# Designed miniproteins, single chains, continued (5): the designs that were tried, part 1

All scores and structures are predictions.

Each design is a single chain, and the fold is of that chain. pLDDT is the mean over its residues in the fold that is shown.

## One batch from the design tools (miniprotein)

Design m16001
Fold by ESMFold2-Fast:
Structure m16001 (fold): chain A 68 residues (1-68)
Amino acid sequence: NSVEILEELLEELVKKGVISKELAEEIVNEVKELLEKGYSSDEIIEELKKRFPDLPEEAIEAIKIALS
């Protein structure tokens, strides 16, 4: 389950202080919506980069892993 993997990976980044809990929740919600709309993994990553331009590299990597 891509969403469950994403939640676990982002929780670790929150614990490490890389992203806020609020940002992690926003990312998960956006990924859920884009998956429901039939977006591909690459399209989801592009939309997240546009919506969250200051997203750290570690968060982008976590999203890629969860969607692979």
Scores: mean pLDDT 86

Design m16002
Fold by ESMFold2-Fast:
Structure m16002 (fold): chain A 94 residues (1-94)
Amino acid sequence: EKEEAQKKAKELEEKIKTLSGPDRARAYYELGVAYLQAGKYEEAIKWFEKAIEDDPRLEPAAYLLIAQAYQAMGDTEKAKEYLEKARKIRKELE
């Protein structure tokens, strides 16, 4: 079943080649979610970082999922750091 997750990742990577700006950022975010669901936490974090680079508007949502990945890996301190980053951005929007 690991092969199925790898095939889905390849499909998203091919789609990403035809995208730019916010559409590419969204595809990176979806790829991050797929890796997170597959238990590939380090890879998920890398894809969320790429999504933020292309569209900073994704920072609050991506930071929450990065925090979730760190929590799942047992890194509670990093999880707290990313939760605080997400909260800080939310406060600036209010």
Scores: mean pLDDT 80

Design m16003
Fold by ESMFold2-Fast:
Structure m16003 (fold): chain A 68 residues (1-68)
Amino acid sequence: EIEKLKKEILETIGEILDLIGDILELERELEKNPSEEKEKELEELKKKLEELRKKLKELDEKLEELKK
């Protein structure tokens, strides 16, 4: 059970890193060519990043409870 949570935590971190890469790429593109459509895409990616960060915290809390 603990090992499964650790694996899910690592997978979630991987997804977060991928999203951060996408966000940085869109931010660079917006700096060169401002676009309302890309600004909306950036906002959607940031929202998804926040959801993944919340999931990561929940997984960390479950892992801590299992260690007690």
Scores: mean pLDDT 82

Design m16004
Fold by ESMFold2-Fast:
Structure m16004 (fold): chain A 80 residues (1-80)
Amino acid sequence: MSPEEVVREVMALLRATIAEIRARADEMTPEQLAAAIRLLDDWIAWLRAQLPSLSPELQAEAEALIAEAEAVRAELRARL
């Protein structure tokens, strides 16, 4: 697998994870919300670390996904 292929697969997993979190947020316990926030923090940190090595197109996609993940994280924090 190329490094960019790995990043694309990780981005797809993050998109799926965000969708699952959004679908289940209303039924999550405070402990589950905290775990989801931690998971998003880890994904955001990892993607940010990859940004300098990505093509401009993939960098733009990753930045958009980071912004989406940060928005979801803020929504979850507001529920705590």
Scores: mean pLDDT 86

Design m16005
Fold by ESMFold2-Fast:
Structure m16005 (fold): chain A 84 residues (1-84)
Amino acid sequence: VLDELLAKAEALVAELAPSLEPEVVEAMRLLLEAEAYLKAGDTEGAIKKAEEAKRLAEERIKDEELRKALIERAEKIIELAKEK
């Protein structure tokens, strides 16, 4: 169920949050939510969350390698959602 997948995503982010900047935590949370939506079959929700993560990474993540990695992951989720 979608609620269980979202709860798992939030738990993973909470474990990593003390080691990461708030913008990175938010981007990771959006990507995990996008993956949860994709696994639940909500392709529109997955695309929306992945697009939000991509936009946040482009606008607010200053580290070039991390920004690129987050954008690439978001784009992969969007591609997978569009294939369904």
Scores: mean pLDDT 76

Design m16006
Fold by ESMFold2-Fast:
Structure m16006 (fold): chain A 59 residues (1-59)
Amino acid sequence: MGEEFEKANQDLQEAIKLLEEGEKDPKVGEEAKKKDPKKWEAQRYAARQVLERQKKAAG
C-alpha cells in the first residue's frame, strides 16, 4: 500500500485510540480537541464508527 494510504490509516488509528482513551479518561479527549478541534471532530466521527464495531466485537 502507498505511504499516503498508510499515513491516513495511521491517523485514523490514533484518533480511535484517543477516542477510546477519552471514554476512560475524558482529559485525553479534551487535549486532542485542543490540538486540532476541526480535525478532531472529523476524525472522531470516522473513528467512532470503527471503534463502535471493534468494541462490539471485543465485548
Scores: mean pLDDT 65

Design m16007
Fold by ESMFold2-Fast:
Structure m16007 (fold): chain A 79 residues (1-79)
Amino acid sequence: PEMKPLSEEEIQRAEELLKELGEKYGIKVTESARNVLLYALSQGIPFEELKKKLEEIAKTVKPGTDGATLVAVAISELL
């Protein structure tokens, strides 16, 4: 129970969000994208804020955009 990074539920929600972005907007979902998103959540950024920002950016970028880059941009705008 001590000093775990993220809950299993948080990790599952993050992975589901990345899959949805890949399927809906053609974002490239990689292990790097997953790691960056999990890092953002570990920094205390609320999941709902990340989800909303990622969806707003994803619909304005070209299909094939790298997911890790997309997440990094979202983090930069929220921090």
Scores: mean pLDDT 79

Design m16008
Fold by ESMFold2-Fast:
Structure m16008 (fold): chain A 94 residues (1-94)
Amino acid sequence: SYQKEIVEDLEKIKKNSNLKEEDRKEIDEIIEKAKNTKDKKELQELVSRAVGIILRQIGDEIQAALDDVKAAERGERPLTPLAKELLEARKKAE
């Protein structure tokens, strides 16, 4: 069913995303609501909300990596693996 496919897609997105505990709980609530509705428009709105949470998390991860690079450049802490990869990519991009 359409509902079952949407629930399976949301579970897969959750599994493949590095979510904060708060965002993970919100995704769990969205999945639970998706299991309890048969309205296609409501299901589409729930998917839209879940995508928004994932995109916000990706933005937060990018910002944290940039902040980590800046702190390392100031000598405040060691460079993380992600920040190191970003610096190497920046060097190669000219």
Scores: mean pLDDT 73

Design m16009
Fold by ESMFold2-Fast:
Structure m16009 (fold): chain A 66 residues (1-66)
Amino acid sequence: MKTKTFKYAEVEGAGPSPEAKAALDTAVENFKKEIGEPVEIKEERKLLSTAPSGKKVYLVTVTVTA
């Protein structure tokens, strides 16, 4: 199977930023064009920092497999 990973930061409770979501959607679309339809998409979250608002910021790693 072919696998590709993408990473973005998200703020607790807000999900990905519009920019991060657009980048992820573009990356998945490019994966479909180059490799094929994903058979599996996995997300892993790791705490990076706490924003000035007190909300936690996570690094999200998305693994796409075809």
Scores: mean pLDDT 75

Design m16010
Fold by ESMFold2-Fast:
Structure m16010 (fold): chain A 64 residues (1-64)
Amino acid sequence: LEELAREIAEALAEDSLSKGDSLEQVRENARRVGDALRDAGVPEEVAELTERLAVEIYEQKKKS
């Protein structure tokens, strides 16, 4: 579950970077993905982790 959260977060961050999305857009996209995971029956902790990691990975990669 944590591995899945990380993979989804990484893919979302990479997609956002390739599109030139702002941090605000990344946060909005992360919330939408989190909501989709909750709707699919994924535990709240995993959905929240995915949202947080997507933003963190985006910020870290943008600084590199």
Scores: mean pLDDT 81

Design m16011
Fold by ESMFold2-Fast:
Structure m16011 (fold): chain A 65 residues (1-65)
Amino acid sequence: MLTPEQREAAVEAILKELPSLTREQAEDIVREFEEKGLPTPEELMARYGLTREQALKVLEILRSF
């Protein structure tokens, strides 16, 4: 389980790399990570309209936490 500070840091890191995402989408990504672990690239692509490269970038960010 992430601290509130770690959760906010993850959200901000995602938004910095993917400014086309809304804050709500970035928060949803971090919430799913906390509840279910790492998503697949295919799940991120389907849910948020990300490219494979963008999905892999999100996974790199989440793995740092």
Scores: mean pLDDT 84

Design m16012
Fold by ESMFold2-Fast:
Structure m16012 (fold): chain A 64 residues (1-64)
Amino acid sequence: GPLLEEEAIKAILYLMQAVFALKNGDKEGAIEYAKKAIELAEKVSNPQVREDLIKAAEDILKKA
């Protein structure tokens, strides 16, 4: 998108799915979505956005 890379948008969508899974007791789904978010975040060119997305996914993995 004009304000954010497609990979970053996809990572955010996976993070939202991971949070939703975690809130519903689906720990396996939360882990799967968080890992997919990390894979997409690593492709993000902006280092600050990349770091923030990876940290958000790692936080979900720690809570799962």
Scores: mean pLDDT 85

Design m16013
Fold by ESMFold2-Fast:
Structure m16013 (fold): chain A 59 residues (1-59)
Amino acid sequence: SEGEKLYEEAKKAAEEGADPEEVLKLADQGFRAMVAEGVPLEEAVAKAQEVADLVKKAA
């Protein structure tokens, strides 16, 4: 799915030390796409939080 692709891209970018702003934009797009695709809110939030935590850990 598009949301899962964006989430995986954001997670990979965060792990590779990409710019936090770019990673968070990808994570936000992925979250919105997942919600639109019918992914449970709790799951979409958890995935977005995982990316945010990776960004914070890298800082």
Scores: mean pLDDT 79

Design m16014
Fold by ESMFold2-Fast:
Structure m16014 (fold): chain A 82 residues (1-82)
Amino acid sequence: DEAIKKAKEYERLGEEYLKKGNLIKAAEEYAKAGVLYYFAKKYEEAIEALKKAIELYREVGNEKNVEFVENLLKIAEEELKK
């Protein structure tokens, strides 16, 4: 599955940016991973990646991106409960 492969690659990039202390880029990569997992209907993996992105966006004080990612997280959690 191409979407899952790309999501895993974005997770790896997120970890690399985190090691370098670039929290903004790390958050962006985890958010991209979460979006791809969501469209692939991998809701558990989407939730995990989106929560990671939210934590990092909060740490850098980017509340607008926190709101966007929290909205997608809520949708993914609702899909998982079906």
Scores: mean pLDDT 88

Design m16015
Fold by ESMFold2-Fast:
Structure m16015 (fold): chain A 75 residues (1-75)
Amino acid sequence: VEAGLRDFEKGKELYKQGKYSEAAKYFENAARDFERAGHLEGAAIAYRMSAEAYQKLGDTEKAEEYRKRADELAA
C-alpha cells in the first residue's frame, strides 16, 4: 500500500512534467502494488492513469488494454 502510494504520487508528478513514458511505468507499478494489497479501487485508478499516459505517447493499443483492466477492477 505505502509503496503503491509513493509510485502513484511520483507518476502524477512525472505526468505533469510531460514525462509520459516514465509516468506510465510508475502508474503500472502503483497499480500492481495496489492489487497485491487488495486495494482494487486504487489499482483501477492507477491503471486508468497509466492508460492516459500511453495515450499521450500514441500507444493506443496499450492505453485501451489498461482502460479495460481498470474497468474490470472497478466493477
Scores: mean pLDDT 83

Design m16016
Fold by ESMFold2-Fast:
Structure m16016 (fold): chain A 68 residues (1-68)
Amino acid sequence: SERELARRQAEEIERRDREMSPEERRRRLEEVVRGMSPEQLRSFIETVERVDGGPEPRELAELARRLV
């Protein structure tokens, strides 16, 4: 069924994300940020500034600030 296939795909994605190295995950996040619109970049920066998530989110927010 379509719902069964979607569930298996979601499980596969979650499994891959768990197996991903921190470096590979960081590169994928940077690619996502580079593809954002100015409005999405502003929203992302605001979210990161509201939550202290450590150095990784801070560095990504700094990248976003350069793109806005």
Scores: mean pLDDT 71

Design m16017
Fold by ESMFold2-Fast:
Structure m16017 (fold): chain A 68 residues (1-68)
Amino acid sequence: SEMEEIAEEVKEELLKKGFPEEVAELVAEGIRQGKYEEAIEFLLEAAKKLGMEEEGKELVEWLKKKLE
């Protein structure tokens, strides 16, 4: 329940910042599975390839605060 809520929020924030639907869904899926480190690594790599490194870093910091 709580994990699904965080995953949905992450997906919405990624889409709002202009990330592709596929990237947003894969990151959200990683979070649902409790694979936070892998989800963060994937997000940062996708952001780098899209030229959105700053937006990716902001989302990672936001996510880390939610998981603390």
Scores: mean pLDDT 82

Design m16018
Fold by ESMFold2-Fast:
Structure m16018 (fold): chain A 97 residues (1-97)
Amino acid sequence: LEEGLKLFGEEKYEEAIKAFEEAIKKDPNLAEAYLYLGVVLRRMGKYEEAIEYFKKAIELDPNYKEAYEGLALTLELAGKEEEAKEVREELKKKFPD
């Protein structure tokens, strides 16, 4: 996980993806690694793949605020306005303050 974050900070996106995939291979329930895969893929314009990883992070940790935020933003970037609105409403319900 730390290696992936360092590589992402250095804008080495393909290497960061491989590092996060390795982290998931060691711990398939590591919601944080799925979140960062979504962030990297979104940065690369791979919105559909990013959406799936954000959804997986939420599935593993339903209280992961950052995963809902990432999902909503990525849905908006992908032109999925109705789905983005639904995620934003869920975010407001779970994190109202």
Scores: mean pLDDT 81

Design m16019
Fold by ESMFold2-Fast:
Structure m16019 (fold): chain A 79 residues (1-79)
Amino acid sequence: MEKIKEYEKKGDKKGLAEEYKKLGEEYEKKGDYEKAIEYYEKAAKLYEELAKQGDKSARKPAVEAGIKAGLLLIKQGLG
């Protein structure tokens, strides 16, 4: 997770959110839905914070990541 550390050092919340989204996608492909949900939720939270701070471009990714986490929860039989 080298890119996550770089974005953390730079304080780049948008870059960090993008990397969490990619990790969510990667774990989803591996069938590790627990970790996929965790990373999609982390991405959604960061995008939501960015949108709340005035970054309108973060609104759609926040909703998309939240939907992905919700769908995976249902797929695990938690819905």
Scores: mean pLDDT 79

Design m16020
Fold by ESMFold2-Fast:
Structure m16020 (fold): chain A 108 residues (1-108)
Amino acid sequence: DEVEKLAEEILKKLGIKTKEKLDIYLPEESEIPKDFNLLERVGFVLSYSILNSKTKPSDELKEEVNKLLEWLKENIEDELKLKAGILAIGKLVAKNEEDAEKFVELSL
């Protein structure tokens, strides 16, 4: 999968090293405001998932999430980079691959 390979490359290039994962709780599609632009939607899904996590994110995880969000803002016009960046965020915060994939689906 080209998206998966690019997501892994983004994580490596940005020096993402945190192995901490969260027990995230993803929103339902119906909970996401329909008038959100793409960055607002990604930000909502991410904030919802972290705020409803059973554990608080570390400062290191927050810093690495912010690096990915900054990268995503600069690459929003490229569909492949956009999907890969969102997947990279999902992989960073989620304990399992299924939650990371669902994070991408909800954020788009």
Scores: mean pLDDT 80

Design m16021
Fold by ESMFold2-Fast:
Structure m16021 (fold): chain A 74 residues (1-74)
Amino acid sequence: SIYQALQQMATSIYQMIQDLKKQGVPDEEILKKATEFARQQVDAIAEQFGLSPEQREALLADMLRKVRSLIEGL
């Protein structure tokens, strides 16, 4: 289901951010890497589940907001 795919994406992004922070990677570099990964994952989900361009953009915007929040909060 799309909900399972979204949960897997969120978990993968969270793990990536945590691992990079543990390695001492600067927040700017983490943001760059996590943003690119989120874009790739959103594109894959949009293709798999037949999301409209509008739905894809909304999902990407939501994920990028969450990425910034996670980096600032960790």
Scores: mean pLDDT 84

Design m16022
Fold by ESMFold2-Fast:
Structure m16022 (fold): chain A 101 residues (1-101)
Amino acid sequence: MIKKLEEQISKNPNDSGAWSDLGDEYFKQGDYEKAIEAYKKAAENDPSSTPDLYANMGDVYLANGDYKKAAEYYLLAAEKAREQGNEGSAEIYRRMAREAG
């Protein structure tokens, strides 16, 4: 699956969805460093998806045992969700940050 996503990204480097999917696949395989890199690329190419992508990065740090960075990224997700008018999502991400740290 990763090989197909890498080929897709090679043809369309600005495909935020493909970068997000690549991040998900690396996360499932335990390649946390590559998961974070892919999610960052997804966020760069689609700022509207940044709250969800920051939350995904929080999940990666949480799985890797980096509870302080997990909380940090969940708070960033909450801030971006609130900036976009999504207070419900912001409240959920703030709760995730409290539970992580």
Scores: mean pLDDT 85

Design m16023
Fold by ESMFold2-Fast:
Structure m16023 (fold): chain A 60 residues (1-60)
Amino acid sequence: SRLEELIKQLEEEKERLEKEAEELKKKYEETGDPEIELLLLVYQIAIDATELVIERLKKK
């Protein structure tokens, strides 16, 4: 169903965002760059929002 496909796509997107955030975190540990710190915050918000949407779709 379209719903199952959407859930799978969102789960895959969340996994990609988490991997990208881990790479950014390593770069932040090396540089202390405040721009990277802000990017990490944006990634965390995106990950949390994606998880919330996945939960809502599963609980219909």
Scores: mean pLDDT 86

Design m16024
Fold by ESMFold2-Fast:
Structure m16024 (fold): chain A 60 residues (1-60)
Amino acid sequence: MVDERNELYDEALRHLERGDFEGALRAAEEAASLIPDPRQAQALVDRIRRLVEERKEELE
């Protein structure tokens, strides 16, 4: 069960929808801190970072 991680991940996505890239990355880092596997933690942060980059590209 990963409810807290899922909630933080969803919060990161909501921040992305609002254009709050700093909030999105912060939520992703908090979610990653709850993942004991460093590879999975890094993958989560990288996933949100990629979404931030794609969203910024759309707005530029």
Scores: mean pLDDT 77

Design m16026
Fold by ESMFold2-Fast:
Structure m16026 (fold): chain A 80 residues (1-80)
Amino acid sequence: SEEDEKLYKEFQKKAVELGRKFTEAMAAGDDARAEKILAEYRELAQEFIKKSKNPKYISLAELGVELAEARYRRWRRARA
């Protein structure tokens, strides 16, 4: 629906902004800030999933979280 599309577009806009801040935190070596931003992204995705009725958008949001977590774990391991 148009409402689901709008909701997903708003989610994407916020997710992109958090992703930018997340990349900046990792580039700065600020693990605590990166972890906080990742937690905010998880919360944003959970809020979207609860409100969305579109299975495709829900799956994309879930995948986005999985990819962000995998990226963070790889970054942590590379610095060990």
Scores: mean pLDDT 86

Design m16027
Fold by ESMFold2-Fast:
Structure m16027 (fold): chain A 70 residues (1-70)
Amino acid sequence: MKELEEKAREAARTGDVELAQEILEELKDKLEKEALRIAMTAAVGLVKAAVDKTVEERERRRKEEELKKL
C-alpha cells in the first residue's frame, strides 16, 4: 500500500497521468480488500462476545436455581 502511494507521487511529479490512474485503481482494489478483512475480524469478535455473554447467563441461572432450592 505505501509503495503504491510512493509510485503515485512519482507519477504526479513526472506528469504521467496514465500511470497515476493505474496506480490509483490498484490502490482502490487493495483498500476494498483491507476493508473486507477488517469487517470480518470485527464480525468474529462480536460473535465471540455474544457467545461469552450467553455462557455467563447460563451460569447465573444455574446458581439462582440452586439458591432457590436451598
Scores: mean pLDDT 68

Design m16028
Fold by ESMFold2-Fast:
Structure m16028 (fold): chain A 102 residues (1-102)
Amino acid sequence: MTVEQLLEKAEKLIEEAEKLIKELEEEIKKAREEGFDTLAETLEKIKKRIEELIKKIKELIEKLKENPEDEEVKEELKKAILELEIEIGIALLVVGVFNVVS
């Protein structure tokens, strides 16, 4: 993967994650209103992990733009992207189960 491709993938993933955060805020509110406090707490923890990963990825994007040849930053960015993709998958699964079985 080129640096340009990696940066484009990271920026698109951040946009998707930021949209998901807004959806999670609505689902957390709904869970709280329905008395599903444990579910709301679980979704809040997932949201916090996604927010922390977005922040980390934004910092790594900035570093990689300053030094495109930094292999350590490239590897950290690839790892952070994978971690964010996993957290997005977990969030979608938890929300999907709540909306189907409750």
Scores: mean pLDDT 85

Design m16029
Fold by ESMFold2-Fast:
Structure m16029 (fold): chain A 66 residues (1-66)
Amino acid sequence: SEAVAREVAAKLLIAAGEYEAALELGVELAERGHLEEARRVADRLAEAGADEEAERVREAVREAEE
């Protein structure tokens, strides 16, 4: 699944400290309608302390829901 592959890639980037790259994948997931996967990326960013990047993904999810 494209959505699952992007979510896994984002989580690997977060584990590597690559928060901006993970943000880009999380936003792309939201824009493609994969809102659950995008929320999981945002949660993982927040857990890693990347609160600004997490909020940007959450904003993209909110925008995509409307």
Scores: mean pLDDT 87

Design m16030
Fold by ESMFold2-Fast:
Structure m16030 (fold): chain A 96 residues (1-96)
Amino acid sequence: AYFLRGLEKFKNGEYLEAAVDFSEAIKLDPSFAEAYYYRGLAYYKAGNEELAIYDFKQALEVKPDFVEAKENLERLQNGKPIIEPDIDAVIEEVKA
């Protein structure tokens, strides 16, 4: 419930509200690597790269083979913009 609601808020440009929902998803399941990853994306879109880097690192600690989190962490650490996921496709997959 919280994770999907967070993705829908992210799609609508409500990045800080999305981060709140992803934080609730993490509280319910601290092993939910994707919730850390999307919270990191939300913080980046809100202009907070430090929190984005922190969350990408947490996603990788939970799921070391999380390619998208690793790529975006490396990009931010090298001053490059992130690769944004297709949020519509992610929402459709989560609903299926």
Scores: mean pLDDT 87

Design m16031
Fold by ESMFold2-Fast:
Structure m16031 (fold): chain A 65 residues (1-65)
Amino acid sequence: MSVALDEKEIKRALADIYAGLGDVLEKQGKTEEAIKWYEKAAELYREAGDVDHAEELRQKAESLK
């Protein structure tokens, strides 16, 4: 496995962090900020090849608009 595998793992870990930050902001009632972080997390999951989590977060962000 090449550098691409390590980069995918890093992107997935960062996506987990961004998704968690979105969750915290949503619980604080900061819905617009939560949407931004969910969208960033979804993009990172997609780049990492985790399409299932990417779609879940995209749908969650859309449902909060």
Scores: mean pLDDT 80

Design m16032
Fold by ESMFold2-Fast:
Structure m16032 (fold): chain A 61 residues (1-61)
Amino acid sequence: SRAQRNAALDAAIARLAELRAQGLSPEEMLRAVLAWIDGQPVSPAIRAAVKTFARWLTLRR
């Protein structure tokens, strides 16, 4: 679970960096990462962690 969590977060960071390099908006990047993690065979807790992290990185306070 911890290894899966770390792998999922690393994959999310890499995907966000790739999408940013392609010139996608923060909203497009967030939507893409949220859709990606929902398709992954990970626990609900890991999905929640990745979604929270992606929102923190991409959405304005």
Scores: mean pLDDT 77

Design m16033
Fold by ESMFold2-Fast:
Structure m16033 (fold): chain A 88 residues (1-88)
Amino acid sequence: SSMDQLRQRLDTDVDNMNQQMQDEVQRILATMSPQQRVQVQRIVQSSNTQVQQYVDQAVRAGSQSVMDQAIDQMRQVYDQTVQQVRSV
C-alpha cells in the first residue's frame, strides 16, 4: 500500500517533469535546422535512458528515501537536457 503510493508519486512526478521538458524542447525545435533537430533527438534519447535507469533502481530498492533521491536526480537530468538542447 505505502509502496504503491510511493510508486504512484514517482510516476506522476516523472510524467510531469517529462511533459515540461517535452513542451520546452518542442518550442526550441521549431526554431532549429534539420541538423540541429537530429542532435536534439540524440540528447533527448540519452536523457530518457538515464531517467529509465533511475526509475528501475528506485522501484527495485523499494524505499522512500531512494525514491525521493531518484525524483531529484531525474529532475536534474531533465533540467540538464533542456540546457543541452538550448546549447545546440
Scores: mean pLDDT 84

Design m16034
Fold by ESMFold2-Fast:
Structure m16034 (fold): chain A 59 residues (1-59)
Amino acid sequence: GAAAEAARREAELEELERRGVRAYLDKDVQTLLEIAERYRELGYPEAAASLEAAARALE
């Protein structure tokens, strides 16, 4: 139902945040860009732009 879908989306966003932090610390530009693309797909263009800027700063 809608509540389960919302919980799943929240869990996905939390996972993306954890992966983004790890990728940034590891200087994994490709993973940062993949996470940014996923944020855009989910409707979070500001989060995507921040990760794209972070990826550019690493290379």
Scores: mean pLDDT 82

Design m16035
Fold by ESMFold2-Fast:
Structure m16035 (fold): chain A 94 residues (1-94)
Amino acid sequence: MKISEEITKELVKKLEEAAKKNPELKEVFERLAEVVRLFNEDVEKAIKELQELLSSLKDEELRELVKLFFVYAKASIENEEYLKKAVEFIEELV
């Protein structure tokens, strides 16, 4: 998956804002922001970091939410409307 630089910056900004508003999930949101940034630089490394993040999550509900976020993030490459859905998804997690 390769995300445009503008979409990557917007998603990273929203994840960093979510981390500030929800201290209990701060580490998860910060790691998600790193993974999103890596998709623009190195897709294989981004996938490995995402797999490690998902493996570290013991909460099945949170794991499914992280997976759903990446479905929206991936779709945002093809349609800007999915970027709005990814942003709304992050805002609902806060």
Scores: mean pLDDT 69

Design m16036
Fold by ESMFold2-Fast:
Structure m16036 (fold): chain A 71 residues (1-71)
Amino acid sequence: MTDEEIDAWFGSYDLDGDGTITKEELKAWFEGLGYKPTDEQIDAALAYFDLDGDGTVTKEELRARMERERA
């Protein structure tokens, strides 16, 4: 996923415009990729990306994780 794709996706799914991804938005993203995520899978993904433990993922956290996967 490119930085442009991340920005476009946040702009589409970040309904509050606060620069964070909620559990529902993360679920919608996986469904867009053709997956059928369970609540358990979404919770695991949030725990993986959510470094603050507040139940949301920031754009910076998502970019940092994606950069490590690209390396």
Scores: mean pLDDT 65

Design m16037
Fold by ESMFold2-Fast:
Structure m16037 (fold): chain A 76 residues (1-76)
Amino acid sequence: TLEALEASFAAEAEAAEKAAEELAKEAKEAVKKGDISKAAAYATAAALLLALAGKNEEAKKVLAEIDKLIKEKEAE
């Protein structure tokens, strides 16, 4: 049924959001360590997972936040 399909989609979205939160934390840690390539990769992966979960605004926020942190680190 459509209802069962929606429930399955919700479960996958929840898993994607949790994975994205972990990747966003890893991205911030990578910036602090000066690993810009790793930070960009983790931020991109987190944003992609959030977008797949339908959280496009959260995806944009993650990318913008990490990009700002990278630019601040590079300006040091």
Scores: mean pLDDT 80

